# Ledger of designs, part 57: designed miniproteins, single chains, continued (4)

Each design is a single chain, and the fold is of that chain. pLDDT is the mean over its residues in the fold that is shown.

## One batch from the design tools (miniprotein)

Design m13973
Fold by ESMFold2-Fast:
Structure m13973 (fold): chain A 92 residues (1-92)
Amino acid sequence: SMADKQRALLRHQVKSLKQLTDRANEMIKNKSDKYKLTLEAIVLEGEIFVTRKLKEKLEKQGLLSEEEKKEVEEAIKRAEEALKKLKEEIEK
C-alpha cells in the first residue's frame, strides 16, 4: 500500500540518519579536519530536517505507531547531539 511505502521510506531515512550520526561521532573521535567536519555538519543538518518533516507528515496521517515515533525521535535526538558536537569542534 502507499502507507506501507511511506513507512518504509521513513525507516530508510532513520537508518541513514543513524549511519550519518555514527560517521559524525567517528570523525570527531579521529580529529578530522575542520573542512571535513563542516561538510559532515551540513549533510547531517539536512538529513535531520528531512527525517523530521517526513515523521511529521506520517504522524499527521496517523501512519506511525507510538514505538515508531519513539524510534524516530531518539534517532533525531542522537543526530542533533552529534551535530552540536561537530559545530563545537569546528569553532575550536
Scores: mean pLDDT 89

Design m13974
Fold by ESMFold2-Fast:
Structure m13974 (fold): chain A 82 residues (1-82)
Amino acid sequence: MKEKYIEEVKKAGEEAIKASTDPEDVRLIKRAVETAIEGIEKNDEILASVAIIALSVLRVTSKNPKVREAVDRLLDIVSKAI
């Protein structure tokens, strides 16, 4: 069910964006979400893996605990989609 995972990624990505107060975090989250969606749509594990790596870096580098929580949720969804 590609459509289900794409919608879940979009929702989790929106939550992460809303939790962020840093424009750079928002930019990085948007890019990771776009890459994840593209990987899922194209059934491209490499693109999905790139998104997972980007989100994993953001999870450990972000100073905002709400962003970390939202990114953890997004990581779980993307990992299940590939």
Scores: mean pLDDT 79

Design m13975
Fold by ESMFold2-Fast:
Structure m13975 (fold): chain A 60 residues (1-60)
Amino acid sequence: SSSDLSQQINDVRNQTGDQVNVLLDQMLADGQSNQQMADVVQSMRDQTTSQITNILNQTR
C-alpha cells in the first residue's frame, strides 16, 4: 500500500539521518578533516539511495 511504502522510505531516511548525525558528531569530536566527513556523508547518501530505489522497484 502507499502508506506502507511511505513509512518504509521515511524509516530509511530517518535511520540514515540519525547515523549521519552520530558519525559527524564523532568525527568533529575526533578532529577529522572536512574531506573525511564529506566521504562519510556521500557513502551514507549512496546507501540510502540504493535502499530507497530497491523499495520503489518492488512497488513500481
Scores: mean pLDDT 76

Design m13976
Fold by ESMFold2-Fast:
Structure m13976 (fold): chain A 95 residues (1-95)
Amino acid sequence: SSQLQQQFQQLKQEADKLIDEMQDLIDNSDSLSVQELEQKYQELKKRADDIIDRMQQLVDQSKNSSLAGQVGLIRGRLLSSLDRIQSEIQKKKNK
């Protein structure tokens, strides 16, 4: 339905923006303290978890396998970006 497509497109835009913010954080990790990185990580993780949960609700409501595939790819990108931030935090702690 057009309503479901609009809701998905809005969440996709929010996810794309969040991934860009995560990449900016990774690119600037050397200039930030461990405390600042951990604080920003927790904020970004909460936002990612919300987007993932809302996307999953759309999949559950629609039973659309194509939408489920697209949500899976976006979820993978969000989780991969979060893992990269955790890696940068760990590297900085080990210095």
Scores: mean pLDDT 88

Design m13977
Fold by ESMFold2-Fast:
Structure m13977 (fold): chain A 108 residues (1-108)
Amino acid sequence: MTDETVPGVSVKTYEIKNLPSEETAKAVVRKAFGILTDEEILSENTRRYSITGILQDKKGNWAIIMGEATITKNADGTYDVTVGLRALNGRKAEDIELRKDPAAPDFK
């Protein structure tokens, strides 16, 4: 499949909702994807972070990942996270296996 983005780059979006705190939101992103950097304040209740990490694809090959995490505070005091992820070095974003934590909710 040819993505409408740059040839050879695939993008996948992940989401998780109703997290109890901003600290929990940051922790689940770090656990699943990698390092959070470059905090940007988009609004009073919305922050964006750059993601950089190294994960495996479904074939066991190492993939360098880059992306953006957006953390939004809801009116009820819960937090939603949306992650846009791309894989570098010729890997497909849709083939990336996220790190699992039995104590944490999974991204969808």
Scores: mean pLDDT 71

Design m13978
Fold by ESMFold2-Fast:
Structure m13978 (fold): chain A 57 residues (1-57)
Amino acid sequence: LAAARDAWAAAHPVEFTAAEKVRQGWSPERVAKHYGVSRSTVEAAYRAAVAAGLLEP
């Protein structure tokens, strides 16, 4: 499981970091501002992380 998470993080570093920040209580808007991406990109990253089993829905 850790190996699968690390592999996904290596393939999707921004998405993984964005998902981790949301899990830590950051709003999607705050994460979007921090990484200079759209809120939609952060929301897509969060949904991808949930689908990958890294976060609860």
Scores: mean pLDDT 69

Design m13979
Fold by ESMFold2-Fast:
Structure m13979 (fold): chain A 62 residues (1-62)
Amino acid sequence: MKIAYVGPDVDDPDAVAKELKKQGIKEAIVLTRLGPLSLSQGTRLKAALEKHGIKATLVIGN
């Protein structure tokens, strides 16, 4: 399986999701730091990835 590792700090989550889908990526791990801003950004990216058919897992670290 092709799995992408992505940080949550991206300008356009939908554009990132579309590009990963174009590359045939089926699963992604969103590397998120514990904190309101990082959690918000990570959740937004996860939602965009799942909207485009990519299975996304949010990993919270410090």
Scores: mean pLDDT 74

Design m13980
Fold by ESMFold2-Fast:
Structure m13980 (fold): chain A 84 residues (1-84)
Amino acid sequence: MAATLADTIALASGASHEEAAEALARALEEVLGRPLTPEEREAVRTGSGAEVLRALGLTPAQAAAAVSRALRALGVELKRGPPF
């Protein structure tokens, strides 16, 4: 039952997996202040939360900021309450 991070965001927002992965990639680029490498983009699409943090070398604070930005970009507050 391990969902990818993108799947978790998709379920919380009602978006597709692809929309969630793109929103998360854009949020991570904003948080890091740089574009993601192709390897990092693949980790975002296919990895669990722990795998994404490991692949990108994220702090928990950076990961939380990126997830929050992705959820807001996908309109989670307009579709339902908080994802938890």
Scores: mean pLDDT 76

Design m13981
Fold by ESMFold2-Fast:
Structure m13981 (fold): chain A 68 residues (1-68)
Amino acid sequence: RPYLESPEGQEDILVALALMAIATGPLSGAELGRILGLSPAAVNRLLRERTGKSFGELMEERHGVARR
């Protein structure tokens, strides 16, 4: 099974894109969801499952912004 076609490979790509987007500037979970093609809840769940931190926690660490 090709890694990039697997759910794990696709989730790894989505997490990398999410972390890159968070690093480039402040944005809302809805904006990130639109970029990734996910709901805001799915974005938060994915980040929490893969990094152990919520979207808000990652935003606060990078930019001092916890909410929109």
Scores: mean pLDDT 71

Design m13982
Fold by ESMFold2-Fast:
Structure m13982 (fold): chain A 78 residues (1-78)
Amino acid sequence: SDAELLALLERAAAGLLAGVPEADVLDEVVAAAPAEDRGRAAALFAEFLALRDEALRAGASREEAIARALAAVRRRLE
């Protein structure tokens, strides 16, 4: 469900803030997603990372960039 995917992305954001490598966070998100949603979970995580990188290029802090990316993905899942 969209709520389950959002919860996975919230855990992913927390992992990134704690310094977990992106590849390990991706593996955890995909493994924790329902089998039918694994491709969608991976795609949403890629979108989240792209939005984070855009915010970083605009001068946001690491914490702010992650928060902005999560908020943007949340709006799309609602």
Scores: mean pLDDT 84

Design m13983
Fold by ESMFold2-Fast:
Structure m13983 (fold): chain A 82 residues (1-82)
Amino acid sequence: DARRERILEAALEAVDEAAAGKSERQREGLKEAVRAGVAGEDAHELIQRLITEEGMSEEEVRAVVGAALEAAKRAVAEAAAA
């Protein structure tokens, strides 16, 4: 589904923008959590790993994942308008 691919791409791009100052490992973990969120899956274990193993704060993870999910919502609205 080309729409789903565009939505996921927009969400992952938002992770790279919001987490530009983070390590590659932290950005990859955030992208995994965002992929789960866009798929409608529970990202709890992925988020806990970012906090406990990758040294991110809960606030940092929520901010980046939140920004990515808002980008996904915007991409859905744009796809519906096109």
Scores: mean pLDDT 79

Design m13984
Fold by ESMFold2-Fast:
Structure m13984 (fold): chain A 80 residues (1-80)
Amino acid sequence: MEEAAKQAKEQAELAKEYSEKGDKLLNSGKKELVPKGIGLKLRGIGYGVQALLLARKNPDNEEAWKAGEEGLEAAGGKVV
């Protein structure tokens, strides 16, 4: 349980971090940064999915669930 919770939280943090970096590049107004922004967003989605899968094995890890969901949404995986 502890290992899965720790891994889920780490993946969720990466999802948020990459999603935020991608968003920043996409919103920069610089066309050269758009491909990099998209790449970071996609990487954020990957981390978010991994966090959600790991969190499902440990439902008490609310932080990982919330971070993973926010990461996926911000990365444009479903809502953005």
Scores: mean pLDDT 69

Design m13985
Fold by ESMFold2-Fast:
Structure m13985 (fold): chain A 72 residues (1-72)
Amino acid sequence: DELEKELAEQKQKALDAASQAGKDAIDAANQYIADGGSKEDADKYMEDKGLEAQKELDAAVKAAEEAVKKKA
């Protein structure tokens, strides 16, 4: 129904945002390497950004589930 659809759409938006953040981080890391930066620093940057995106995704999904649960 509408609540299940809302939850699914919110989860999909969170996944899309996490995917975009990951792509942006990879692009930034590749540019950093191209500009003469170290691969080690670039790899650490990507790992940190990946963990941040995963935490944001988990928080967004949990918030969406709680909001839908309250409305049900």
Scores: mean pLDDT 79

Design m13986
Fold by ESMFold2-Fast:
Structure m13986 (fold): chain A 90 residues (1-90)
Amino acid sequence: MQQDEQIKSQVRLLVSEFQVEASKVLAEYADNPEKAIEQLDELEKKFREKVEAMLADPSLTPDQKEYIRKVEKTVLSAIELAKQALKERA
């Protein structure tokens, strides 16, 4: 129970940090969609690297790994939709 809450807290922090940085990119490069896409690609790479580092923990249960992967897929889908919207504005 305690360990599950710690994993969920770590995942929430990772997602929150990503959302804050993505919001900054979208605000800073509102008039430059090409640069915004480049910055989102960099954030996606960092997010994937942090997820893989988290999944490298051998103490994780299969359910915890599934939860982390499910959150990863949701975030990656949101990034793809954001990039698609930016391409339509380019």
Scores: mean pLDDT 82

Design m13987
Fold by ESMFold2-Fast:
Structure m13987 (fold): chain A 64 residues (1-64)
Amino acid sequence: KEQKQRAVQSAEDGLKGASELLAKKAAEIKKTLGEEAGEKAQAQADSFVADLQAYVERLRQEAE
C-alpha cells in the first residue's frame, strides 16, 4: 500500500505541473488573442486536467 501511496504522490506532482503549465498557456493566449480565444483554451485545459484529476482520485481510492 506504501507503493500505491507513492504512485498517488507522483501522479499528484505531475498533475500539478501539467495544470500549472496549461493554465499559464491559456492565460497567455487570453492576453495575446483576447478573451474568446483564452476561454476556449482554458476550457480545453480544464477538460484535460479534469481527466487527469479523475485518474489521480482513482489511484487514491485504490491506495486506501
Scores: mean pLDDT 77

Design m13988
Fold by ESMFold2-Fast:
Formats: structure tokens, sequence, C-alpha cells
Structure m13988 (fold): chain A 75 residues (1-75)
């Protein structure tokens, strides 16, 4: 879980494509842990919403905030 959150944070910092961010989130959803499933659903929703706005800086801000919240709540 923590390694995947760190991978997602790195991808956001490197301004990776939305597809790459979603691929990391899908790995979180595939972890057989209810916390990982919840984290994945929340992060997927934030990334989808950011992508829907057509603003890449907003997408990265939402993804970064989501990771920080998940690390604080579950770390």
Amino acid sequence: IQELLEELQKAVDERASAAKLRAIVEKLKQVEDPRAALMGEVLDTLIQYGESKGDRDYLYALARTGVEVMQAAFG
C-alpha cells in the first residue's frame, strides 16, 4: 500500500499522464485489503474528476492532495 502511494506521488511530481496515474490506482484496487480498495476508489474518483475538467495542473493538485490525505488517514 505505502509503496503504491509513493509510486503515485512520484508519478504526480513527474507530471505523468492520467493513464499512468490510473494504472497505479488500479494496482491499489487489486490489493486484497479493504483499506487499499477504499484508497483506490477515492483516488480514482479524484483523478477522473480532475481529468474531466481539462486542467492538468488541477488534476495533479487533486491527485497530490488525495495521496497526502490517504497517507495521513492510513499511515
Scores: mean pLDDT 78

Design m13989
Fold by ESMFold2-Fast:
Structure m13989 (fold): chain A 86 residues (1-86)
Amino acid sequence: MEHAREIREEFERLLKKLEELIKKAKEKGAPESIIKQLEEQKKQIEQVYRDLGLGKDIEDPQKVIEEVFKKTKEVIEKAEKELEKL
């Protein structure tokens, strides 16, 4: 139960961070490629979160969660570094 709550909170935190970065990127006139990467990653993490919530038969739920979190964090870090240059 505790682990399921922590995972849910992490999904929501990452989604909120992506939304904030997308807004900031658009406001600063960041390259379309950066905005597109953030929006695409948001769609991917939302899809994984939805699939898990709907009880979809996922071959390895833990691995999928770990991979989407890792990729999302990498996209966030890259976007933050690029936005700092603007």
Scores: mean pLDDT 80

Design m13990
Fold by ESMFold2-Fast:
Structure m13990 (fold): chain A 82 residues (1-82)
Amino acid sequence: HMEEVKKKIEEAAKNGDIETLEKIRDSLMRKARELEGVDPEKAKEYRELALWADTQIALVLMQNYVDELEKKRKEKEEERKK
């Protein structure tokens, strides 16, 4: 069910597990493509979940980038004090 998939996306995002998020996104996109000619409403729901998973990947990557900038900032401040 879609709620179960959403929970898996939330858990992977919480853990910063980009690999799992990408696998889920790809599976959802594949399912959406299979359903486009058969059940457009279901296909849309799967595409929306895939887009949400992709958004979670972007948020995890942005958080990692911010964390890296914070580390570099602290290193620069420490070098300035020495």
Scores: mean pLDDT 80

Design m13991
Fold by ESMFold2-Fast:
Structure m13991 (fold): chain A 85 residues (1-85)
Amino acid sequence: SEEAKKLLEELGKKEIPSAFPNEEYLVYLEEFGVTVNLLAVEQAILNNELKELSEEERKKLAKLALEKLTELGMKEIERGVEKSL
């Protein structure tokens, strides 16, 4: 819906304190034609702010957020190991 698209566009504009630049958390969602910040998506899911989206759309976004946050978390650990060795 247009409401869902606008909500997701606003999530792309949010800046959240993180270990990496917020730009690394930006992902383009082809289904909606918008770029979102996956950190903002995670917060919106936890706060139940994505009610404009279907359950399937929310699950898809949660999976994308988990995958990206896991990837960046692994990179943070890897950089920590390299810096210590």
Scores: mean pLDDT 75

Design m13992
Fold by ESMFold2-Fast:
Structure m13992 (fold): chain A 73 residues (1-73)
Amino acid sequence: EEEELHKQHVENLIKRAEDYLAAARAAGVDPETIARMEELLKKAKEFYEQGKYDEASLYAIEAINLARRALAA
């Protein structure tokens, strides 16, 4: 049950990161910052596919934080 709950949590974080990436693109955030968000999201998905949910969540959260900072600037 713990792994299933962590998996669902990571799925939600990845989806949120994808939504933030879409918002950042729509807001005209610079291409370098977009590329960094894409790289972090890619790593989050790679760790998720490997069942490394803790690492996947950290990368997804970092992508969200980067997007939030860029959108606030």
Scores: mean pLDDT 85

Design m13993
Fold by ESMFold2-Fast:
Structure m13993 (fold): chain A 106 residues (1-106)
Amino acid sequence: SAAERMRARAAELREGLRALASTVASPETVERLMALLDEAVEAILAGDVEAAKASVEKLVELLRTLPEEVRRFLARAAHALLSGLAAEAGLEELERYIVALEEELL
């Protein structure tokens, strides 16, 4: 089904982001990042825009605690994943919201 394909793609993108994050951040930061990313992904897959926004805001707060270079790198990677999934899910309002938050982090 389309939902199963989207879940499989999200899982692949998630593992790619975990590998990238592991090169620039501590194991503790990587685990916190992955937990918040998983929360946002599940909300997007459920079509729950408000839950997805809340999860993205928690992710932004975590990113704000990181050094600028690490923050910018991880913010770009997380944005590409989450905005791509929001667009594929047809959640145009959420996609625009994620883009606006990224501009505040960079």
Scores: mean pLDDT 82

Design m13994
Fold by ESMFold2-Fast:
Structure m13994 (fold): chain A 80 residues (1-80)
Amino acid sequence: SREEAARIIAQQVKEVVNTLKELGHEQEGDQFAMEVDIALSNQDLEKIKAIFEELKRKYKDDPKVVATVEKAIEAVEEIE
């Protein structure tokens, strides 16, 4: 359901934001969360996936961020 998809996405966003905040990237985490919220309000799942992929690319040299984002991408892909 759309409500279930939104809950899964919100939980994954929270985990990614918490990881970024722990690593000193709080502003980046806040920006990421805002971009996902806008895409979610527009029901744009492709844009949500693109936002996660961009974050993974930006932090490609940080294994903790990469692992958290990859787990989030997998959870979002299971919605489809």
Scores: mean pLDDT 84

Design m13995
Fold by ESMFold2-Fast:
Structure m13995 (fold): chain A 72 residues (1-72)
Amino acid sequence: DELERELERLLQEANDRASQGGKDAIDQGIQKIKDGGSLSDALKYMQDQAQQLQQQLNAQVEEARRAVELKA
């Protein structure tokens, strides 16, 4: 129960950070377009950021899952 709560907290914090990072990346990409930047460059930037955030989230989820399983 305590272990499950800790897992949920860690996963929620990871999700919150990933979500905020993703929003910031999209906002920055849109701003680059509005400032006269290339659409291609903005899309590439957003895609690169999304891939990094996804990898970080997946790693955090896997680490948390294994920690819980080892204690079970």
Scores: mean pLDDT 74

Design m13996
Fold by ESMFold2-Fast:
Structure m13996 (fold): chain A 73 residues (1-73)
Amino acid sequence: MSFSEEEIKKLKEQLLKDAEALKKEGRDELAKLAEEIAKNVEDELKVAEYLLKIVELENGDQSVLDTLKKKIA
């Protein structure tokens, strides 16, 4: 799957909003991962690596994963 430049921009904006929400919830590590995904969303391999780290750190917390799933579907 390839994203348009506009889709990538919207995905970055949503991930940064999710990261800010996670920081407010005290989920600093997950928030950092969301920010890193936003920085590297054009690199599919790095995005996949960060998604695996999210699953490992917060098994059951899928807010960032749900955002990505909604934006890429």
Scores: mean pLDDT 65

Design m13997
Fold by ESMFold2-Fast:
Structure m13997 (fold): chain A 92 residues (1-92)
Amino acid sequence: MEKEIEERMEEIMREVETLPSTEQVAVLEGYRAYFELAKQGKPEEARREGEAAYRRALAEGTVLTPEERERVLEELRELLEEEYRYRKELAA
């Protein structure tokens, strides 16, 4: 159970690490918007807002420096770890 969530999180991180910086920003912004609403019990709104944030970030076409890229990946990891902790609390 716990290992499966951790494996999925690491899988997402490995995939995102291989993406262009513009797509890395889009994934971060999409997940941020999604999780903020999902943890409030608004799954439909979470999906819509996540998709909107993702598309907006892609349209902006942000190019990151290596330092900014590391920060974006770290922020994404923190969001995924927060979601993992939230799901674990619901299961307890």
Scores: mean pLDDT 78

Design m13998
Fold by ESMFold2-Fast:
Structure m13998 (fold): chain A 67 residues (1-67)
Amino acid sequence: SAEEAAALLRELAAAEPDPEARGALELAAVVAEEHGVEATLEGLKEGVEEDENPGARAGLKRALEAL
């Protein structure tokens, strides 16, 4: 569910030492709660390809791999 996906992403964020990757994971959790898993997966795929920040990209990739 969206709630389970958000909980998983927040757990990953809490364990993430890079603040930029952690921020990306926390943002993905909020998107999952508000817009659902499918919309989150679409946004993560775009972010992994387009984000110029390597820390944020790593966090988005981790979120995508976890979902």
Scores: mean pLDDT 82

Design m13999
Fold by ESMFold2-Fast:
Structure m13999 (fold): chain A 77 residues (1-77)
Amino acid sequence: MSFEEGKKEVLEIINTEKDPEEGNIKLAEKILELYEKDKEKAKGMVAELAGEETISDEGLENAVENAKKVLEEYKKK
């Protein structure tokens, strides 16, 4: 199920990215990509990052806005 796959995607990115900043960038980019293509998988990623079993549509929207802010801040470096 896409939601559970989203949770696994977070763990895979965290385990494969040795640099925490690069890991955060990849997590933010993946959330934004999946928000457009697979909303349930995006919800799974956000739920895993929040330490929640599920996430509301409003929670997903907030995470998307936060992901955009993260990418904007890293572009300034």
Scores: mean pLDDT 78

Design m14000
Fold by ESMFold2-Fast:
Structure m14000 (fold): chain A 75 residues (1-75)
Amino acid sequence: SRREHAELLRKTAERVRKEHPDDPEAQEAAEYLLRAAEATEAGDYDALDEELERVKKSPAYEVVREARAQVLKER
């Protein structure tokens, strides 16, 4: 569901922020994830795609991928 997808994005962003507080690129990628979560809940798929592309092009993309994998293991 849109709610479950948005929750995954928010939990991933929170983990990135907590584990990499002094990394500006990681903090910026977490902001993209939070905007993607908001777009998901609003049904704004164009904004969702834009924010996810920003995450993929971020130097912190691998940090995001690792955080997402950890969030998925915790369920």
Scores: mean pLDDT 87

Design m14001
Fold by ESMFold2-Fast:
Structure m14001 (fold): chain A 89 residues (1-89)
Amino acid sequence: SAAEEAAREIVEGARLAGEGARAGDAARFAGGAIRLAGAAVQAILTLDKEAARRALEEALRAVEADESLSEEGKRVSVAIIRGAIEGLE
């Protein structure tokens, strides 16, 4: 579904940010954060409100459960996703 694809894209951005944080690669970290934020914005603009909420909540759960992400990468990704969810209110 479109919501599943949106959640997947948000999670991929978070993984890229996590890889950059772990490697000390600021460019990769920033690229991941930008990709995550862009995917969240696209979901909000293109999906209905409930589908966007489901995609963001699914992505949030996946990011929080991902033990491979650095604590710094996880904090930034979670903050962006939570901000996007609050923006839907």
Scores: mean pLDDT 84

Design m14002
Fold by ESMFold2-Fast:
Structure m14002 (fold): chain A 64 residues (1-64)
Amino acid sequence: MNQRAAQEALAQMELNKDDLVSSARASAVALKYLGGSEKKVQELYQAADNGKDSAKAVAEAKKL
């Protein structure tokens, strides 16, 4: 479940790369399922919610 959900979220991030808010949300979900840093997950959700630094947050998540 968790690994498949993470892969699906990463695929959604790639499909929505031109929609930075959707990409940031998908990246947060993927990082959460992969057991990533709580701080990074929170940063991605905040970027999605306010639209600020979404590109930077998505780029950092893609380094996973």
Scores: mean pLDDT 63

Design m14003
Fold by ESMFold2-Fast:
Structure m14003 (fold): chain A 73 residues (1-73)
Amino acid sequence: MYREVEVTMTVTPENTARIIGQAAGLAGAALPPDAPVDEVVESIFQGMRDAVRALDGVPEGTEVTVKVRALAA
C-alpha cells in the first residue's frame, strides 16, 4: 500500500512573492530577489517533491501531487 500526498498552493498577483518566499524556505531553495516567478515556482516544486520523498515513513511508490492555483490579475 502507498499513499497520496497533495500539496496545494494558491498564488495571486498580490501575494505571489510572499507565497513563493514561504515555499522556497520550506523546500530549502534559494530565492534571488530578481528571479522570474515561473522559474522560482518550478524550483520550489522540485524541492517540495524531493522533500516529501525524503520523509521517513513515506513508502516507496507514494504518489506526490503538487498543485498551484493562480488567479489572473
Scores: mean pLDDT 55

Design m14004
Fold by ESMFold2-Fast:
Structure m14004 (fold): chain A 78 residues (1-78)
Amino acid sequence: PSSLKFLEEADKFLSQRNYQGAVQALLKIEDAALRRKQLLNLAAFLKSIKDTEGLNAIVEAVKEVDPQLAQEITQLIS
């Protein structure tokens, strides 16, 4: 599945602490519902491990391309 490739790409970027790259990989997912779910899941995961730097980076990256989704992420992590 095409989405699996982008999920694996995002995971690789996260292991490198490249949050911008991870967000860009997830934004390549064509299915808008899956894309939103994956970005929200990433935010929830980073919150669970208390990665404040990662949370701030992904909110900033998402805000540049999808401000509505960035607001949803901000509400989730509040």
Scores: mean pLDDT 81

Design m14005
Fold by ESMFold2-Fast:
Formats: sequence, structure tokens, C-alpha cells
Structure m14005 (fold): chain A 69 residues (1-69)
Amino acid sequence: DAAKGAENGAKAAAEGDNAAGATGGYDMSLHSPNEEGRRAGLEAARLGAAGASPEEVAKKMREASIKAK
């Protein structure tokens, strides 16, 4: 929902502080044999962290899934 977009924005700011040094979760992609799929998922997660609402993230994931297919 749109209200969730504001909270995602706050999370993006908090992650910005943390991501300046270590992302942690991004390192997980290096352990996955399907980096292409992980990259798409990571991009959607970054979009969410950048302040996108869950609906916007879902749209982006859908597009990435269709494009990768």
C-alpha cells in the first residue's frame, strides 16, 4: 500500500547507513549458483529499500520475471 512506501523510505535511509560498510544479505548471492535469479531478486529488494512501496516492488519483480523468461 501507499502508506508502506513511507516506511520503505525510512528503511532505505537506515540501510544507507549500514550499506556504506556491509550489506550482508548481498553476500548471499555469491553463494547461489543462480546468480541471474539472485541478481533480479536483489534488484527488487534494493528497490524496496530505496523507498518503493510493496506494490511497486511487486510490479518490478513481475517485470524482471517476464523479462528474464
Scores: mean pLDDT 54

Design m14006
Fold by ESMFold2-Fast:
Structure m14006 (fold): chain A 103 residues (1-103)
Amino acid sequence: MSAEEAARELVTAFLREGGASDEEIEAIVKTVVDWLKEKGITDPAVAVAWVLSLLFENPLSAEEIMNLSREEIAALLERAIEMFRAAGLERTAALVERLLASL
């Protein structure tokens, strides 16, 4: 899975579960993927961690995310799964679990 694919899947799942239209989802996905390319993020684990930081309004810079260890990224994804489940976003939580297993 590429960084772009991982980011697209996560943003799409989150917004769709939140009730966004397909047109709104594609516009936001394009913006997120364009930002990912601009920041030079090519690692799918880093891309997922960065998207999660944006979704939880706890924004870390691309530089801060790129400096996280694999263990710190895994901990961030595990925390995101708990937060999505607490919010009732079971489909998004299940996707983050699958992404964590592939990292």
Scores: mean pLDDT 80

Design m14007
Fold by ESMFold2-Fast:
Structure m14007 (fold): chain A 103 residues (1-103)
Amino acid sequence: TEEERELRINLLLISIGGSLVVNKQAAIKLGNKELADRMQSLIDKVREAGKSKDKEERIKILRDVVRELQDTLDKYPDLPAFVKHNLQSAILDAREAIRLLEE
């Protein structure tokens, strides 16, 4: 149902946000300010996707989030395994949210 789809999208956005918050805290503890700032930017974008009622805008934001997460993995190859896992998990959740939005 449409209600079940909206619930699933919302849960995926919460999951992405949680992974990014954990990674931001990890970046701060590692002294990587640039990574921490990137994580905050992505958190803000995920929040905007959650607030938007425009399907096309939500898809656009989430596609941008996927691109930035992939760029982060490419830019920081020496990140701790759990941080890389959280970034990969966020990519998968964002792609699933896009799929659900596209119907």
Scores: mean pLDDT 90

